Designed miniproteins, single chains, continued (5). Designs and how they scored, part 109

Each design is a single chain, and the fold is of that chain. pLDDT is the mean over its residues in the fold that is shown.

## One batch from the design tools (miniprotein)

Design m19797
Fold by ESMFold2-Fast:
Structure m19797 (fold): chain A 86 residues (1-86)
Amino acid sequence: AMAERKAEGLKKVEEARKEIQERLAPYRDLWDRIIDAAVNELKAAVDYVAAKREGDEETAQKYSDLAGKYSDEANRLEAELRARLA
């Protein structure tokens, strides 16, 4: 039945989520740091756009550099997480 297929699908998703959570539990701090870096990159990108609209090239360059730094950090941390899960 269609309802039985949805229940099986949800059960498989919950099982996959539990497996992922169990695999990531030793690396929760690393995962949280990846999210932080990604959020900070987005914030810097927003501030860059605002500075460009104001014609403040010095402030725009500062936020562009900051966004690049956070992007590099997020990529480095993600590579470390992938290596530790291998």
Scores: mean pLDDT 80

Design m19798
Fold by ESMFold2-Fast:
Structure m19798 (fold): chain A 70 residues (1-70)
Amino acid sequence: SIVDEIKPKLEEYAKKMKFSEESLKKALEELKKNEKKFKSAEEAFEFAKKVMLEEDIKEGVELIKEAVLG
């Protein structure tokens, strides 16, 4: 599957860029949900990178909010 093809590359990318384990898990989950929408492994990989970045940003924003409120 496209997910199986890009999973090793995505894991290596996440490690290199120091994304959280949770961001990687979210990206893999969204890839599986949207597998049928991708025309190529490259398209799926770009989508997954975007999901990881968006999730990592959201986690950072929530941590800042909790720090300000607490």
Scores: mean pLDDT 79

Design m19799
Fold by ESMFold2-Fast:
Structure m19799 (fold): chain A 86 residues (1-86)
Amino acid sequence: SALDERRRALQERRDQLLAQRKALSQSSSPEDQQQAKAAERSVQMLDEAIGLLDRAKDLFKSDDPAKQKEGIMLVQHVDFLEHILE
């Protein structure tokens, strides 16, 4: 599904940032250490986005219109988090 593909993309981005953080953390450069901290914060936001997407996916399986609406709002929050993760 589109949500499954999106979840996979978020997870791949998370894995890339974890690898980047590890490489930067091996550097003695202050600039690289700051970039490593920024990558760590981005990983935390991606973990939040993945959790919201999983919740939205479960809500969309319901026949309850209120739960469908809640799922849409969670996906919109994921959209917002992805936008600020650049």
Scores: mean pLDDT 86

Design m19800
Fold by ESMFold2-Fast:
Structure m19800 (fold): chain A 74 residues (1-74)
Amino acid sequence: DVEAGRRAAARSVREYADQLAKEFEEKGLPEYAKKIREHGDRAAASLEAGDVATAQRHADELRKVIKEAEEKIK
């Protein structure tokens, strides 16, 4: 069931992004938390729409933001 799989993936992306955003907020990086949620939401919405290519681009941006935030807290 491709649609059920896409909805499950979208939910997982939103949950992952929200969890990471909370962690970075707690570490004093609320601007990065906002960017993480933004890209996570866009990736999830694209997955729900069946636009896997756009979802992948937002996932790549999310990964970049996470790496940058991690470098800020070292």
Scores: mean pLDDT 82

Design m19801
Fold by ESMFold2-Fast:
Structure m19801 (fold): chain A 58 residues (1-58)
Amino acid sequence: SAHAQAAADALEKSLTEHGKVTDEEAELGQKNGELEGDADAVAAAVGEAVEKGNEALE
């Protein structure tokens, strides 16, 4: 049936694209992760410093 063929084709394309995108996303994610990792590390350090500062003021 047309519905069965469309569903099978969509699933096959989704699986194929997911596999191929995974390799590309790994490379792009590494570069993006460097920026996010640095930002997260700074945010965590600032958050911890603010929390300890607030405790010292109480």
Scores: mean pLDDT 66

Design m19802
Fold by ESMFold2-Fast:
Structure m19802 (fold): chain A 65 residues (1-65)
Amino acid sequence: MAEALEQEILDLGKRLKQLEEEYAKLKESTSPENQEKARQIAKEIDSLREEMRRLQDELEAARHA
């Protein structure tokens, strides 16, 4: 159980890092299309951070059980 949760957290962390790097690149653009894409990615980053928090809480609970 804990190992599976740790793997999910690692996978989410890798995806989050990729999105943050893409966001940084896109926010440097003055293109309206890239600015819109950056806003969508920012929302996805926020959603993934919330999911990661939930998984971290679940992992902590599993380690105490």
Scores: mean pLDDT 80

Design m19803
Fold by ESMFold2-Fast:
Structure m19803 (fold): chain A 93 residues (1-93)
Amino acid sequence: MVEVTATAPASVAQGSVADVKVTASEPVEGTAQVLAASATEARVVAEAEVRGESATIAVSAADLAPGDYLVAVRVVGRDGEESVSAAQRLTVT
């Protein structure tokens, strides 16, 4: 399994775009999904195709209610192998 690291901003204003940077320990071909979890729900809020060791995924905060979220990135390779980053806190203001 490749190791995936995600970097998200600590806060984003509602209506703005948060850029989530994804890096993999080895080149990956597949789909990266940004998962956001609040106290009441968890869902995929953005996805992008990844080819290589890094990608930037734009997450629209216009689709997120104000509050605290845990954000992680899941990368699904073309071979079906899944890797998930450590969760980071993101506050939508």
Scores: mean pLDDT 79

Design m19804
Fold by ESMFold2-Fast:
Structure m19804 (fold): chain A 63 residues (1-63)
Amino acid sequence: MRMTITIRITYDEDNNTYIVTIRIRDSNNNIIGTITRTYDSYDQAQESIPSDIQELIQRTRNS
């Protein structure tokens, strides 16, 4: 099974925050997993991404 993972980090200048959106799509381009989180720093956003990706992948495969 082929899956596409898209990661977007958006800096919100007005609030000085980083918005992280992670989406997982299947081979038919259906969204099978999404997470959106807001962080006060880039380092916090970056550190959270790998574990969130792993959890989303495991959940989509084991469900």
Scores: mean pLDDT 79

Design m19805
Fold by ESMFold2-Fast:
Structure m19805 (fold): chain A 106 residues (1-106)
Amino acid sequence: SAEELIKRAEELIKQAKEVKAEAERVLEEAKKLGSEVAIKMAELAIEQAERAIELAQQAIDLAKKAPDDPKAQKEAEKLLLEGEIYLGLAGIALGVAKLALERAKK
């Protein structure tokens, strides 16, 4: 249903915002330590998390505009799937950034 799609998209936005906030904290620490790998991976995690938020917001807008249109619902589901993939990629990039940051610490 459109309501279930919206709820799923709101949960995705919440998770993506949490990943972005942590990646921004890792990026600040990485810059202070001069860890190039941690900087690049944290920046990638931020970009991927932002993409997940954008896709989820598009899915919400589509589901609200056309709640009874099966074609619009399928398109919203595709946007959510792409957003979930970007959230997963953001999590992987953040994990790599954190590992690189720990190795840069003395």
Scores: mean pLDDT 90

Design m19806
Fold by ESMFold2-Fast:
Structure m19806 (fold): chain A 77 residues (1-77)
Amino acid sequence: DAEKAVTEAVGEQIKKGLPKFSEDVKKKVQEALDKGDIGEAMKVLEEASKGKDKEEALKTLEEAEKAGLEAAQRVLS
C-alpha cells in the first residue's frame, strides 16, 4: 500500500545519507531505523540540521521527502 511504499522509500533514502553524518547522528538515526521508526529518524535528522551536519541533514531530509512523495504517487496514480 501507499503508506508502506512511502515508509520503505524514505527509509532507504535515509540509509543512503548515513555515511556522511557524524558518529553520534549516525548512531541515533540507525537506532531509529532498526526500530522501524521512520518518524524518529526524521526527527533526529531535523535536530542535526540545526547543529551538527547541517548541510547533509537538510539534503537527506529533502531527498527522503521527495522519495516518499514519488512512492506515494506511483501507488496512487
Scores: mean pLDDT 79

Design m19807
Fold by ESMFold2-Fast:
Structure m19807 (fold): chain A 71 residues (1-71)
Amino acid sequence: VEGVIDVSGEVGTPAEEIAKELVKKGIPEEQAKKVAKEIASMKEGETRDFTVTLKDGKKYLVRGTVYRPVS
């Protein structure tokens, strides 16, 4: 892989908001939506790695982490 893209989201963050962050980091919209849906379904404290291919054909690792807001 060419690099690692870290994404962190609070429990209950909509997939659409996570997808926006991924697109901002250069991930194509369709792949960003797919990865965001997976991250939005993750449990609190969970971290998962996803492989994405950018428009230039390069592969990146997206590291998604879900956390609970501090009360």
Scores: mean pLDDT 76

Design m19808
Fold by ESMFold2-Fast:
Structure m19808 (fold): chain A 64 residues (1-64)
Amino acid sequence: SMEDLRKLQRIMDLMEENRDSLTPDQLKELGYELIDEEVSDPELKARFRAAVDQYVEDLKSRLS
């Protein structure tokens, strides 16, 4: 839904704000914590975690 997409965008924005202060693995942990605070539905949680994982892997690929 549009609301779910906006919620994911807020989580991703918070991760990006901390990008220079945290390692990729710490950013993943932050993303997962934010998801756990805002999302209770297991299916939606899994989709958001997949998006966080993709962001972190892309970041690792660019920094390596």
Scores: mean pLDDT 83

Design m19809
Fold by ESMFold2-Fast:
Structure m19809 (fold): chain A 80 residues (1-80)
Amino acid sequence: SNEELLERIKKVLEEATKLLVEYMKKDPSISPEQIQAALDHIAGLGKFIESHKDDEEFLQKILEALEREIEEVREAIEAL
């Protein structure tokens, strides 16, 4: 259901936020401004997704893209 997709997307966005904050603590090359920009993008994306909550195809595509981004971030952290 679209409600399940939205809940899953929300959890992925929450995980992305936590990973970015944790990564900042380990990597001094990442500026506070870069982290804030990423957080602002996540917040804006969340609002945009809510505005399209009835579009199942859009929600599925966004979920896939976000899951891929999380995987890439986790791999980057593991490579440290």
Scores: mean pLDDT 79

Design m19810
Fold by ESMFold2-Fast:
Structure m19810 (fold): chain A 67 residues (1-67)
Amino acid sequence: SAIAYFNLGRAYEALGNLDEASESYDKAISIYVELGATKHENFKEAVRQSELVGVKYLKAAVEKVTS
């Protein structure tokens, strides 16, 4: 379910597994969109968290290349 993927994303984010967190949030978002549940609080939170994880991942990747 969308909620399961959302919770999985949060668990991976807490572990610092940003790739798996991003994938899990994206799956949750996809399911919520398919179900038409875009006003759901978990959908809004998944989108917000996916953006934050993406920013953290990009920052870490850029710093590894530039340092």
Scores: mean pLDDT 74

Design m19811
Fold by ESMFold2-Fast:
Order: sequence, then structure tokens, then C-alpha cells
Structure m19811 (fold): chain A 100 residues (1-100)
Amino acid sequence: SQLSPEELIELAVQTERLSLERDTGHPVEVEVLEVREVEVPGFPHVRAFIVVLRVTNLETGEERLLVLSVLLAERPLSFEEMKEVMKLMREAAERVREEL
């Protein structure tokens, strides 16, 4: 079965949590603060989401904000299409970071 956008976002969030725990060696809590759907100009078959997370290192108590990009494509993208989409997603994520 195909994942819904909500299921894909949850999978991406949990994948990021596991990656942060691997990189820090500490248990990490992540909280979804905001989900924004953004347009990807030139790619009408792509849905794109910017997810704002609060990340807490449970050993140190350190908190930070993290911005994730989540992409749902109706079909496989070529390498050239993926490069352009990733560029647009990076630009969208940077705009969101500037608002935090």
C-alpha cells in the first residue's frame, strides 16, 4: 500500500530521530511543531512538506529547532529532476529557518 503524506512525514521524523541518536549516542526526543506544504514550481506531480521539529537531547537537556524536507512524488524522478527539486526544497527550508 502507498503511504499517505501523514505516514510519510511520520516515517521521515522517526528516521531523523534515529539518525540523531546514532550521531550523538544519546536518546533524542522530537516534537513536530509545524508542517507546511510548499509548491515546487515546475513539478506539479510532486508534493513537498517542510516540517519544523523541536529536538531534545534527553541526556544533556539541550534543545534545538530542526527543519526537515519531505517529498512525495507521483512517479520516480530522474536524477536531473531530483537535483532541481532538492534545490527548491533547500531554498524553501532556508526561508522557514529564517522565520524561526
Scores: mean pLDDT 85

Design m19812
Fold by ESMFold2-Fast:
Structure m19812 (fold): chain A 73 residues (1-73)
Amino acid sequence: AAQDIADAALKAGLINEEQAEELRKMPPYEAARRVLEILRQKSAANAAAGGAPGITLSPEAFDALQRVLEEEA
């Protein structure tokens, strides 16, 4: 649950190891919310810099994030 979300975000380079450990201790819904917020912030920063929006999670990680948000909403 939260472990999968934290591991996926760490693998994608969105967070560091310290943040991943923090996320693993959170409820899955809260962990997913925080990872999506980080993704949105980094995507916006990349767009502002004139870069292509290229911060992508693996398909499995992205699906896991969406599923947690949909199930817990």
Scores: mean pLDDT 66

Design m19813
Fold by ESMFold2-Fast:
Structure m19813 (fold): chain A 79 residues (1-79)
Amino acid sequence: MGDEINELEEEIKKKLEELKPFAEKDEKVRELVKEAEKYVKEARNSPSLQQRYDYLKKANELLDKAKELAEKIKKEEEE
């Protein structure tokens, strides 16, 4: 349903904003963000709600990997 998709889209949007400074600093984070953006675009072009949800879920997984990498970078900065 639209509510579940809207919640996932909002989560993805927030993760993209959080990862923006790390994507500028790290090429690997930038690549993962770009891959996630492609899945978000495919989700918007998908005719079925289920398929949209599946693509958004895949994008969210990629952003979680990017966030994990960003956290490792942050820990290195913490000493």
Scores: mean pLDDT 80

Design m19814
Fold by ESMFold2-Fast:
Structure m19814 (fold): chain A 100 residues (1-100)
Amino acid sequence: SLVDRLRAVLDALLARMRASTDPAEILRLVEQAGVAVYLALQQATTEEELDAIRALAEEFAAEVRRLAGTLPPEAQARVEALLDRIEALAREIADARRKA
């Protein structure tokens, strides 16, 4: 249910991003996705949940990168920096928790 809840949150954020023409709104939605992924990683109790959350974060990042192609170059750069940070953070937390 944790993984399913995160998937639903990320899908809802993606739908809002697809409907938006405001780069500032899209950036806020990407930041919100990062927070959701972070909280899900903290709540995960199994290695399988950690791997599933990381996979969802990577899938979300790929979809956002496809959408970002329509944004101004500066906004694209900011989105890419946030996505890189979200993916790095998800990887670092999942790896740290697997080693613990």
Scores: mean pLDDT 84

Design m19815
Fold by ESMFold2-Fast:
Structure m19815 (fold): chain A 65 residues (1-65)
Amino acid sequence: VLSEDEEQSLLQQGNEAFSNGDFDQAVKLYEKIFRSRGPLSDEALEQLNKASVEVLKNAVLKVVP
């Protein structure tokens, strides 16, 4: 189980990845926080949903020209 400090660090890293357009990395980081079921898991789930939508948009653009 991740500590609150570890979750906060991962959330910051995920937010940085998201702001840099690295949505795949953001999803991985947010998933790790959410799976820990710690104090930031609900916030991580919200961010995960946003990042997942961006990943799906990018995937669709690759398949549907």
Scores: mean pLDDT 75

Design m19816
Fold by ESMFold2-Fast:
Structure m19816 (fold): chain A 79 residues (1-79)
Amino acid sequence: SEKEKRAKALAEALRRAGFPEAAVRAAVDTLLSSDDPLASLGDIVRAALEALGLDPRAENPPERLLRVERLVGQAVTST
C-alpha cells in the first residue's frame, strides 16, 4: 500500500541520517496509525522528536530538529 511504502521510505531516510530506532519506530507507528498522513504531518514530526528527547517548541531549535522535520515532510509527501 502507499502508506506502507511511505513508512519504509521514512524509516530508511531516518536510519541513513543516523537517528536511533526509537525515533524511527515512533515516526513510522504514527504514520501507519494515520488515515491522512498529510493532515497528520505535525503529529508524525512530534512523535519522532519526542522519541529523540527534542522539544519542537524550543525557541532555538537545534539543526537536528529541523532535519527531522524535513525528512518526515519529504517522506510523507513523496511517492
Scores: mean pLDDT 68

Design m19817
Fold by ESMFold2-Fast:
Structure m19817 (fold): chain A 75 residues (1-75)
Amino acid sequence: HMVTKEKELEVETPEGKVRFRVELTYPKDWQPGDEVEVRITALEPASDDALAYAGRKFLEEEGVYGARVTLERAP
C-alpha cells in the first residue's frame, strides 16, 4: 500500500533555472517519524544545493513534514 508521486520542478538557483524530476514514496497511512523516500533526477546539470532545494520544495508541496527523509539519486 505504498504511494508514489512524481513531479517535475523548475528551481531558481544561482546557476539559473534547473529542471528536476522528483519521486516521493511513502505508505498511504504515513505519520510524522515514518520514513519517506525522495528520489531526485536532475534533468540538466545542477549543484548539490539545487538538488536539496528541489527536494525540500517537493516535500512541502506534498504536505510531508516531520518525516525521516532518505534522499536517493536516480541513475
Scores: mean pLDDT 69

Design m19818
Fold by ESMFold2-Fast:
Structure m19818 (fold): chain A 94 residues (1-94)
Amino acid sequence: LSVEVVTLRIGNVLRVIGAQIDMELVAELSERIREIFREIQRLALSLETLEKARQFGEIVDEVLDKAIEYVRRGDLEKAEEVLEEGLRKLKELL
């Protein structure tokens, strides 16, 4: 694997871990949100091309920003829906 692909994989994983830490209280209230974060981290490590790693990062940034915004508004159901849709899109990159 190229250094660039490995670097983007690590960056994507760290981004997801950071968001999970910021949402730790919400993750305690929703096992589904916790499961989604675990699956996103797993998928980040399975990316084999630079193009897929970049696309993954773009989707992760968009999805996490939206989910965090819904959490700030107290809309946990919408945050979960956004994360589930994001996970679906990320799986399509395999």
Scores: mean pLDDT 74

Design m19819
Fold by ESMFold2-Fast:
Structure m19819 (fold): chain A 85 residues (1-85)
Amino acid sequence: MELAKKAKELGKKAVEAAKKGDVEKFKEAVEELLKVIDEAYRKGDREAVEEGLKGLVEALKVADPEMIPLLIGQILRAIGYLLDL
């Protein structure tokens, strides 16, 4: 529950930073979101992984082109986690 809320918050933060053109804050939020997704998987928190995946997909919609390959890689990783959980 707490990890799912944190994943949702970080996803919103990434989208907000991207809309403001703050590439550094966008990158930081996406990297923190990835760490939360990894932690959720280690704890068997399927709901938090699902919320994290939603955040990555929303970030992808507003991402700088340079960030797209990283986001695609992390989306595939989160899908792999959900298939294993």
Scores: mean pLDDT 81

Design m19820
Fold by ESMFold2-Fast:
Structure m19820 (fold): chain A 72 residues (1-72)
Amino acid sequence: MEELLKEYEKNPKSEEIAKKFYELGLKYREQGRYDEAIYFFDLVEEKFPDSEYVLEAAMEVLVMAVERAVPG
């Protein structure tokens, strides 16, 4: 995580860094670790607002929030 933040400081407009944050969010979601997943998706929205991954990250956060609110 901290290494990715250092890469962001070098290349703040890099789509590759936005993609890596998004992929980390997906991996944490697959493990049921929703707090960590949301953290990385929020970082994509905050640090890469013009990235194509912003919309996908926002949708993932919304879907996870809805799924957690409705216990099965």
Scores: mean pLDDT 74

Design m19821
Fold by ESMFold2-Fast:
Structure m19821 (fold): chain A 84 residues (1-84)
Amino acid sequence: MKKEMLESAALYLDQAISYVKSGDPGLAIDYAYIALDLMRAAGVDTSEVSKYIEKAVEALRKGNTDEAIKYLEKARDIVRKQAE
């Protein structure tokens, strides 16, 4: 169950990155927070992932799409490592 929740969280972060690339920052933010909620439900430490998601949201607010993608990729990679 916990591993499946973390694998789902990583997929939601992949979808968030896809929405940034397609020009839908609102859906990207929504999907990133769904990923964070899944991590919380899995009972893992969310501190570092939350920090990167907040940085991605701030980058999107400033129109820095490439920066937002980099932060979401860092968040996704941390989630994938926790799913091991």
Scores: mean pLDDT 86

Design m19822
Fold by ESMFold2-Fast:
Structure m19822 (fold): chain A 86 residues (1-86)
Amino acid sequence: SLVEEILRLIGEIVELKGEDGEKVMEEARRALEEAVEAGLSDEELERGRAEAETALWILKNKDKLTDEEIRELLKARAAEVAARLA
């Protein structure tokens, strides 16, 4: 499911950041479950998955990129994902 894919990506992000994974994963799971219950569409979930994939890629490559390059990539990727899901 898309929720499971998003949670997997968040888990990889949390592991790379060295954060308290247990609390972050619990909050992420709850937020996604509440969003789905509130009527979040599969298209909106796919957007979330794409954003999580982009965040993971940036974290893996952040040492090769400036903050400005990261901001421009996030902006370009958000526009690309929005166009693809429209």
Scores: mean pLDDT 71

Design m19823
Fold by ESMFold2-Fast:
Structure m19823 (fold): chain A 57 residues (1-57)
Amino acid sequence: MFSKESFIDEEKMKSLSPKEQEAARISYETEGMSTDTITTVIRLGREDSARRRALLA
């Protein structure tokens, strides 16, 4: 359960694929507490998500 200040756009998440939904959630949660490594992981996840989606298309 996220904090009140940590709200994710449910509409965006519902429209996004499972991979993107997970990436968006992690990004939102980690935004509260900045971390060097986490930022890199999110970037990689987004790029990988796009590639995986193209294959499934």
Scores: mean pLDDT 53

Design m19824
Fold by ESMFold2-Fast:
Structure m19824 (fold): chain A 100 residues (1-100)
Amino acid sequence: LSREELVERIEDLFLWFMTRVMSLLTDEEKKKEVAEIVSEAHKKFMEWVEKNPDASKEEIIEKAKELLEEMVKKIKELVPEHSEEIDKLYEEVIKRLEEI
């Protein structure tokens, strides 16, 4: 994989996770807050990638994991009733990250 392809696949995982979490929710205000949390994590990831042009694949994946962990924690605080489903989605994202 090129660096660009790796970054795009990770971006797709952020979007996939957001879409799956939103599908659990019926409250439009909570959906908006989830989108905001995911957008912030994605922005931090892209800013880190831009500032670290020589970062290895392993370093990029590790940074993605760090930001995903922070993101998941915030989402679980927002919608604690869906914590179990969110944990399952998070494990799936981590698995897919490690398969890249």
Scores: mean pLDDT 89

Design m19825
Fold by ESMFold2-Fast:
Structure m19825 (fold): chain A 96 residues (1-96)
Amino acid sequence: SYKEKAFKVGEVLGKDSRYFFKPFYEQGMGKKFIKGFLKGLKSSDIKDKTIEDIAKEAGLSVETVKKIFEDIINKNENAIDYVSDGIFTYLKKTLG
């Protein structure tokens, strides 16, 4: 499923984020999942990974990873609490 693919991308980006993602994934894809995903990613070394590297590590296509990043960015751009922290800058840069 798309939620499972998004979880795999989060797992690749946030090596210690498994404990944060699993409950949010099970509760659905909405804003709370995105916040959990971003919180997990803040503790990971993500700066040197290309979208191709992430896709390979997650076992997904580059197109699928791009779509997940676009969905995360688009959903957060409309949020009052959207902050331009390093993670959103990285996701936008990685998309191209």
Scores: mean pLDDT 56

Design m19826
Fold by ESMFold2-Fast:
Structure m19826 (fold): chain A 94 residues (1-94)
Amino acid sequence: MLTPEQLDLEVEATLVMIQAAVGKLAAERALKKSTDPEKQELFKKAIELYNEAIDYATKASEAARQGRIDEARKLLEKAQNLLKEGDEYFEKAK
């Protein structure tokens, strides 16, 4: 039986995955339209950070499902920080 804490961690991890996936798609689309080399580098960095956020959020969800709560929290925090950094690079590029 999943505890409320495990469910909350799965929900938060899923939200990070969705937000990072949307950010990645937006950054990839912007990169294809960009002719500015400096902006292209910023979009590429945003895409890299969004990919890392998805990976860590996926690991957080898996850890939460397995009852590894402390590990899941650390992985989720890392995923949230990577998502924020990705968003910051994307905003700098526009």
Scores: mean pLDDT 90

Design m19827
Fold by ESMFold2-Fast:
Structure m19827 (fold): chain A 113 residues (1-113)
Amino acid sequence: MTKEEFLEKLQKFFDNLRKKVSELIEKYPEYRKDIAEIFQKALDKIQEIVDEFLSKENITKEDAIEAVRKIQEVLDEAFDELIKKYPELREDVEQLRADFNKELDKIIEEIEK
């Protein structure tokens, strides 16, 4: 996988993430502010991970896998925070967690080829 192909896959992932977060807010408008704040904090941390990755002069396959795994950890933390704050969101948040982890694991598999 090239650096450009990797960035295209990450962009597609983030577009889907924003879409699914918007759908969650539409389903639970009473929690809009907290959902938005938790995911904005996650996106800020993810941007730092991407910026660190892009700052490397020589980007390795292992660096790309590490970046994806750090993104998974940040998202898992955000999902855990939402479920802890609003247990009624558990079913929908766990479905999002499963879907996003599947997408990120697929990116890792494509890097490992």
Scores: mean pLDDT 86

Design m19828
Fold by ESMFold2-Fast:
Structure m19828 (fold): chain A 79 residues (1-79)
Amino acid sequence: SKAAIAEELLAEARRLAEEARKEVESTSDRKKIVIIGASLSARLLHLLTLGKENDVDESDLEEVRDIFNETLRYIESKI
């Protein structure tokens, strides 16, 4: 169902955000931090595409964006 897809997207967004944060916390290499941020940005676009193709509500897509944007802001602060 649409609701089940939204829940899966949100769960995956939180998992990817936590993984990226832990990777950034484990390194002082600026080049690695940039790659982590770039990879996370690409993954956001993939999740948004899946959500749109499955007619997920814009409010749920916005929550996915917020999760990624918070983490990307954190990563940016470490560059």
Scores: mean pLDDT 89

Design m19829
Fold by ESMFold2-Fast:
Structure m19829 (fold): chain A 100 residues (1-100)
Amino acid sequence: MFDWPELKEGDRWAISLEVTLADGTVVRLIAEVEVKDGKAIIKWIAEKEPIVMENATAEQIVNYFLDKARELYPDAAAVTVTVHKYDENNRVVSKAVKEL
């Protein structure tokens, strides 16, 4: 079982999906996540308004975006998910990767 990172109050994360299409083209989708007042506030390029999820785990947020990637790219050959945590200086301090 893959151990997803725990989302904590004040955390800033990026979720990057690299979708490999049947022709070998790679499409990158990035979602920014801020944990504030017990809510995950998610900004994604495909959505004009932020998505708000209460008490969401990293696994739940990743699965939401995996489902959206599969909906947008049903002929995808592979999907790699990378979850990055940022510190206050915008440096990556934690990284988790799952290949599908």
Scores: mean pLDDT 72

Design m19830
Fold by ESMFold2-Fast:
Structure m19830 (fold): chain A 75 residues (1-75)
Amino acid sequence: MEELGERVVATAEALAKQGRKDLAAEVLRLFSKGVEAIKKGDLSAAKQYFEELAEMVRDVDPELAELLREEVEKL
């Protein structure tokens, strides 16, 4: 999870620098909601947020999308 979080932040920072600030903010928002859902033990909500995030980044960072899908499979 920590390594995944670092990758998500790096991707969001890259998107913001490219002028895609709204997408960068949404990426961080979905990841934050997924992590908070895990902390609450709501694995169904966590899976949904990470799946939405994976779909959102699929075309901009396909490696991150794959990592997110792998994390969903482990939940």
Scores: mean pLDDT 83

Design m19831
Fold by ESMFold2-Fast:
Structure m19831 (fold): chain A 98 residues (1-98)
Amino acid sequence: SRKRAEELLEKAKELAEQAEKSKDPVESAKLLSEAVRLSAEGYVLLSEDPQRAVDILQLAAKELRELAKKSKDPEVSKILQETADELEAKAAALEKEL
């Protein structure tokens, strides 16, 4: 549903803005991870091609892993990596249904 996708993308944008304004790196990582999850879900719903949905989830996971590697905080890195693992698992599940 396009309307549901738009609602998810709007919530993702709000959480991303909260993450950027947060002074706590761990809180910022949690907010960013949730924003990326909701954004990926929204774009998957907007996708007309199931293969593009898989690519969206894989790209989101890759971006989180790159951020995790750049982080000097091990707790932040763990949060970002765990969310990336979750997105890759969702991509793998969708790919099996293709």
Scores: mean pLDDT 87

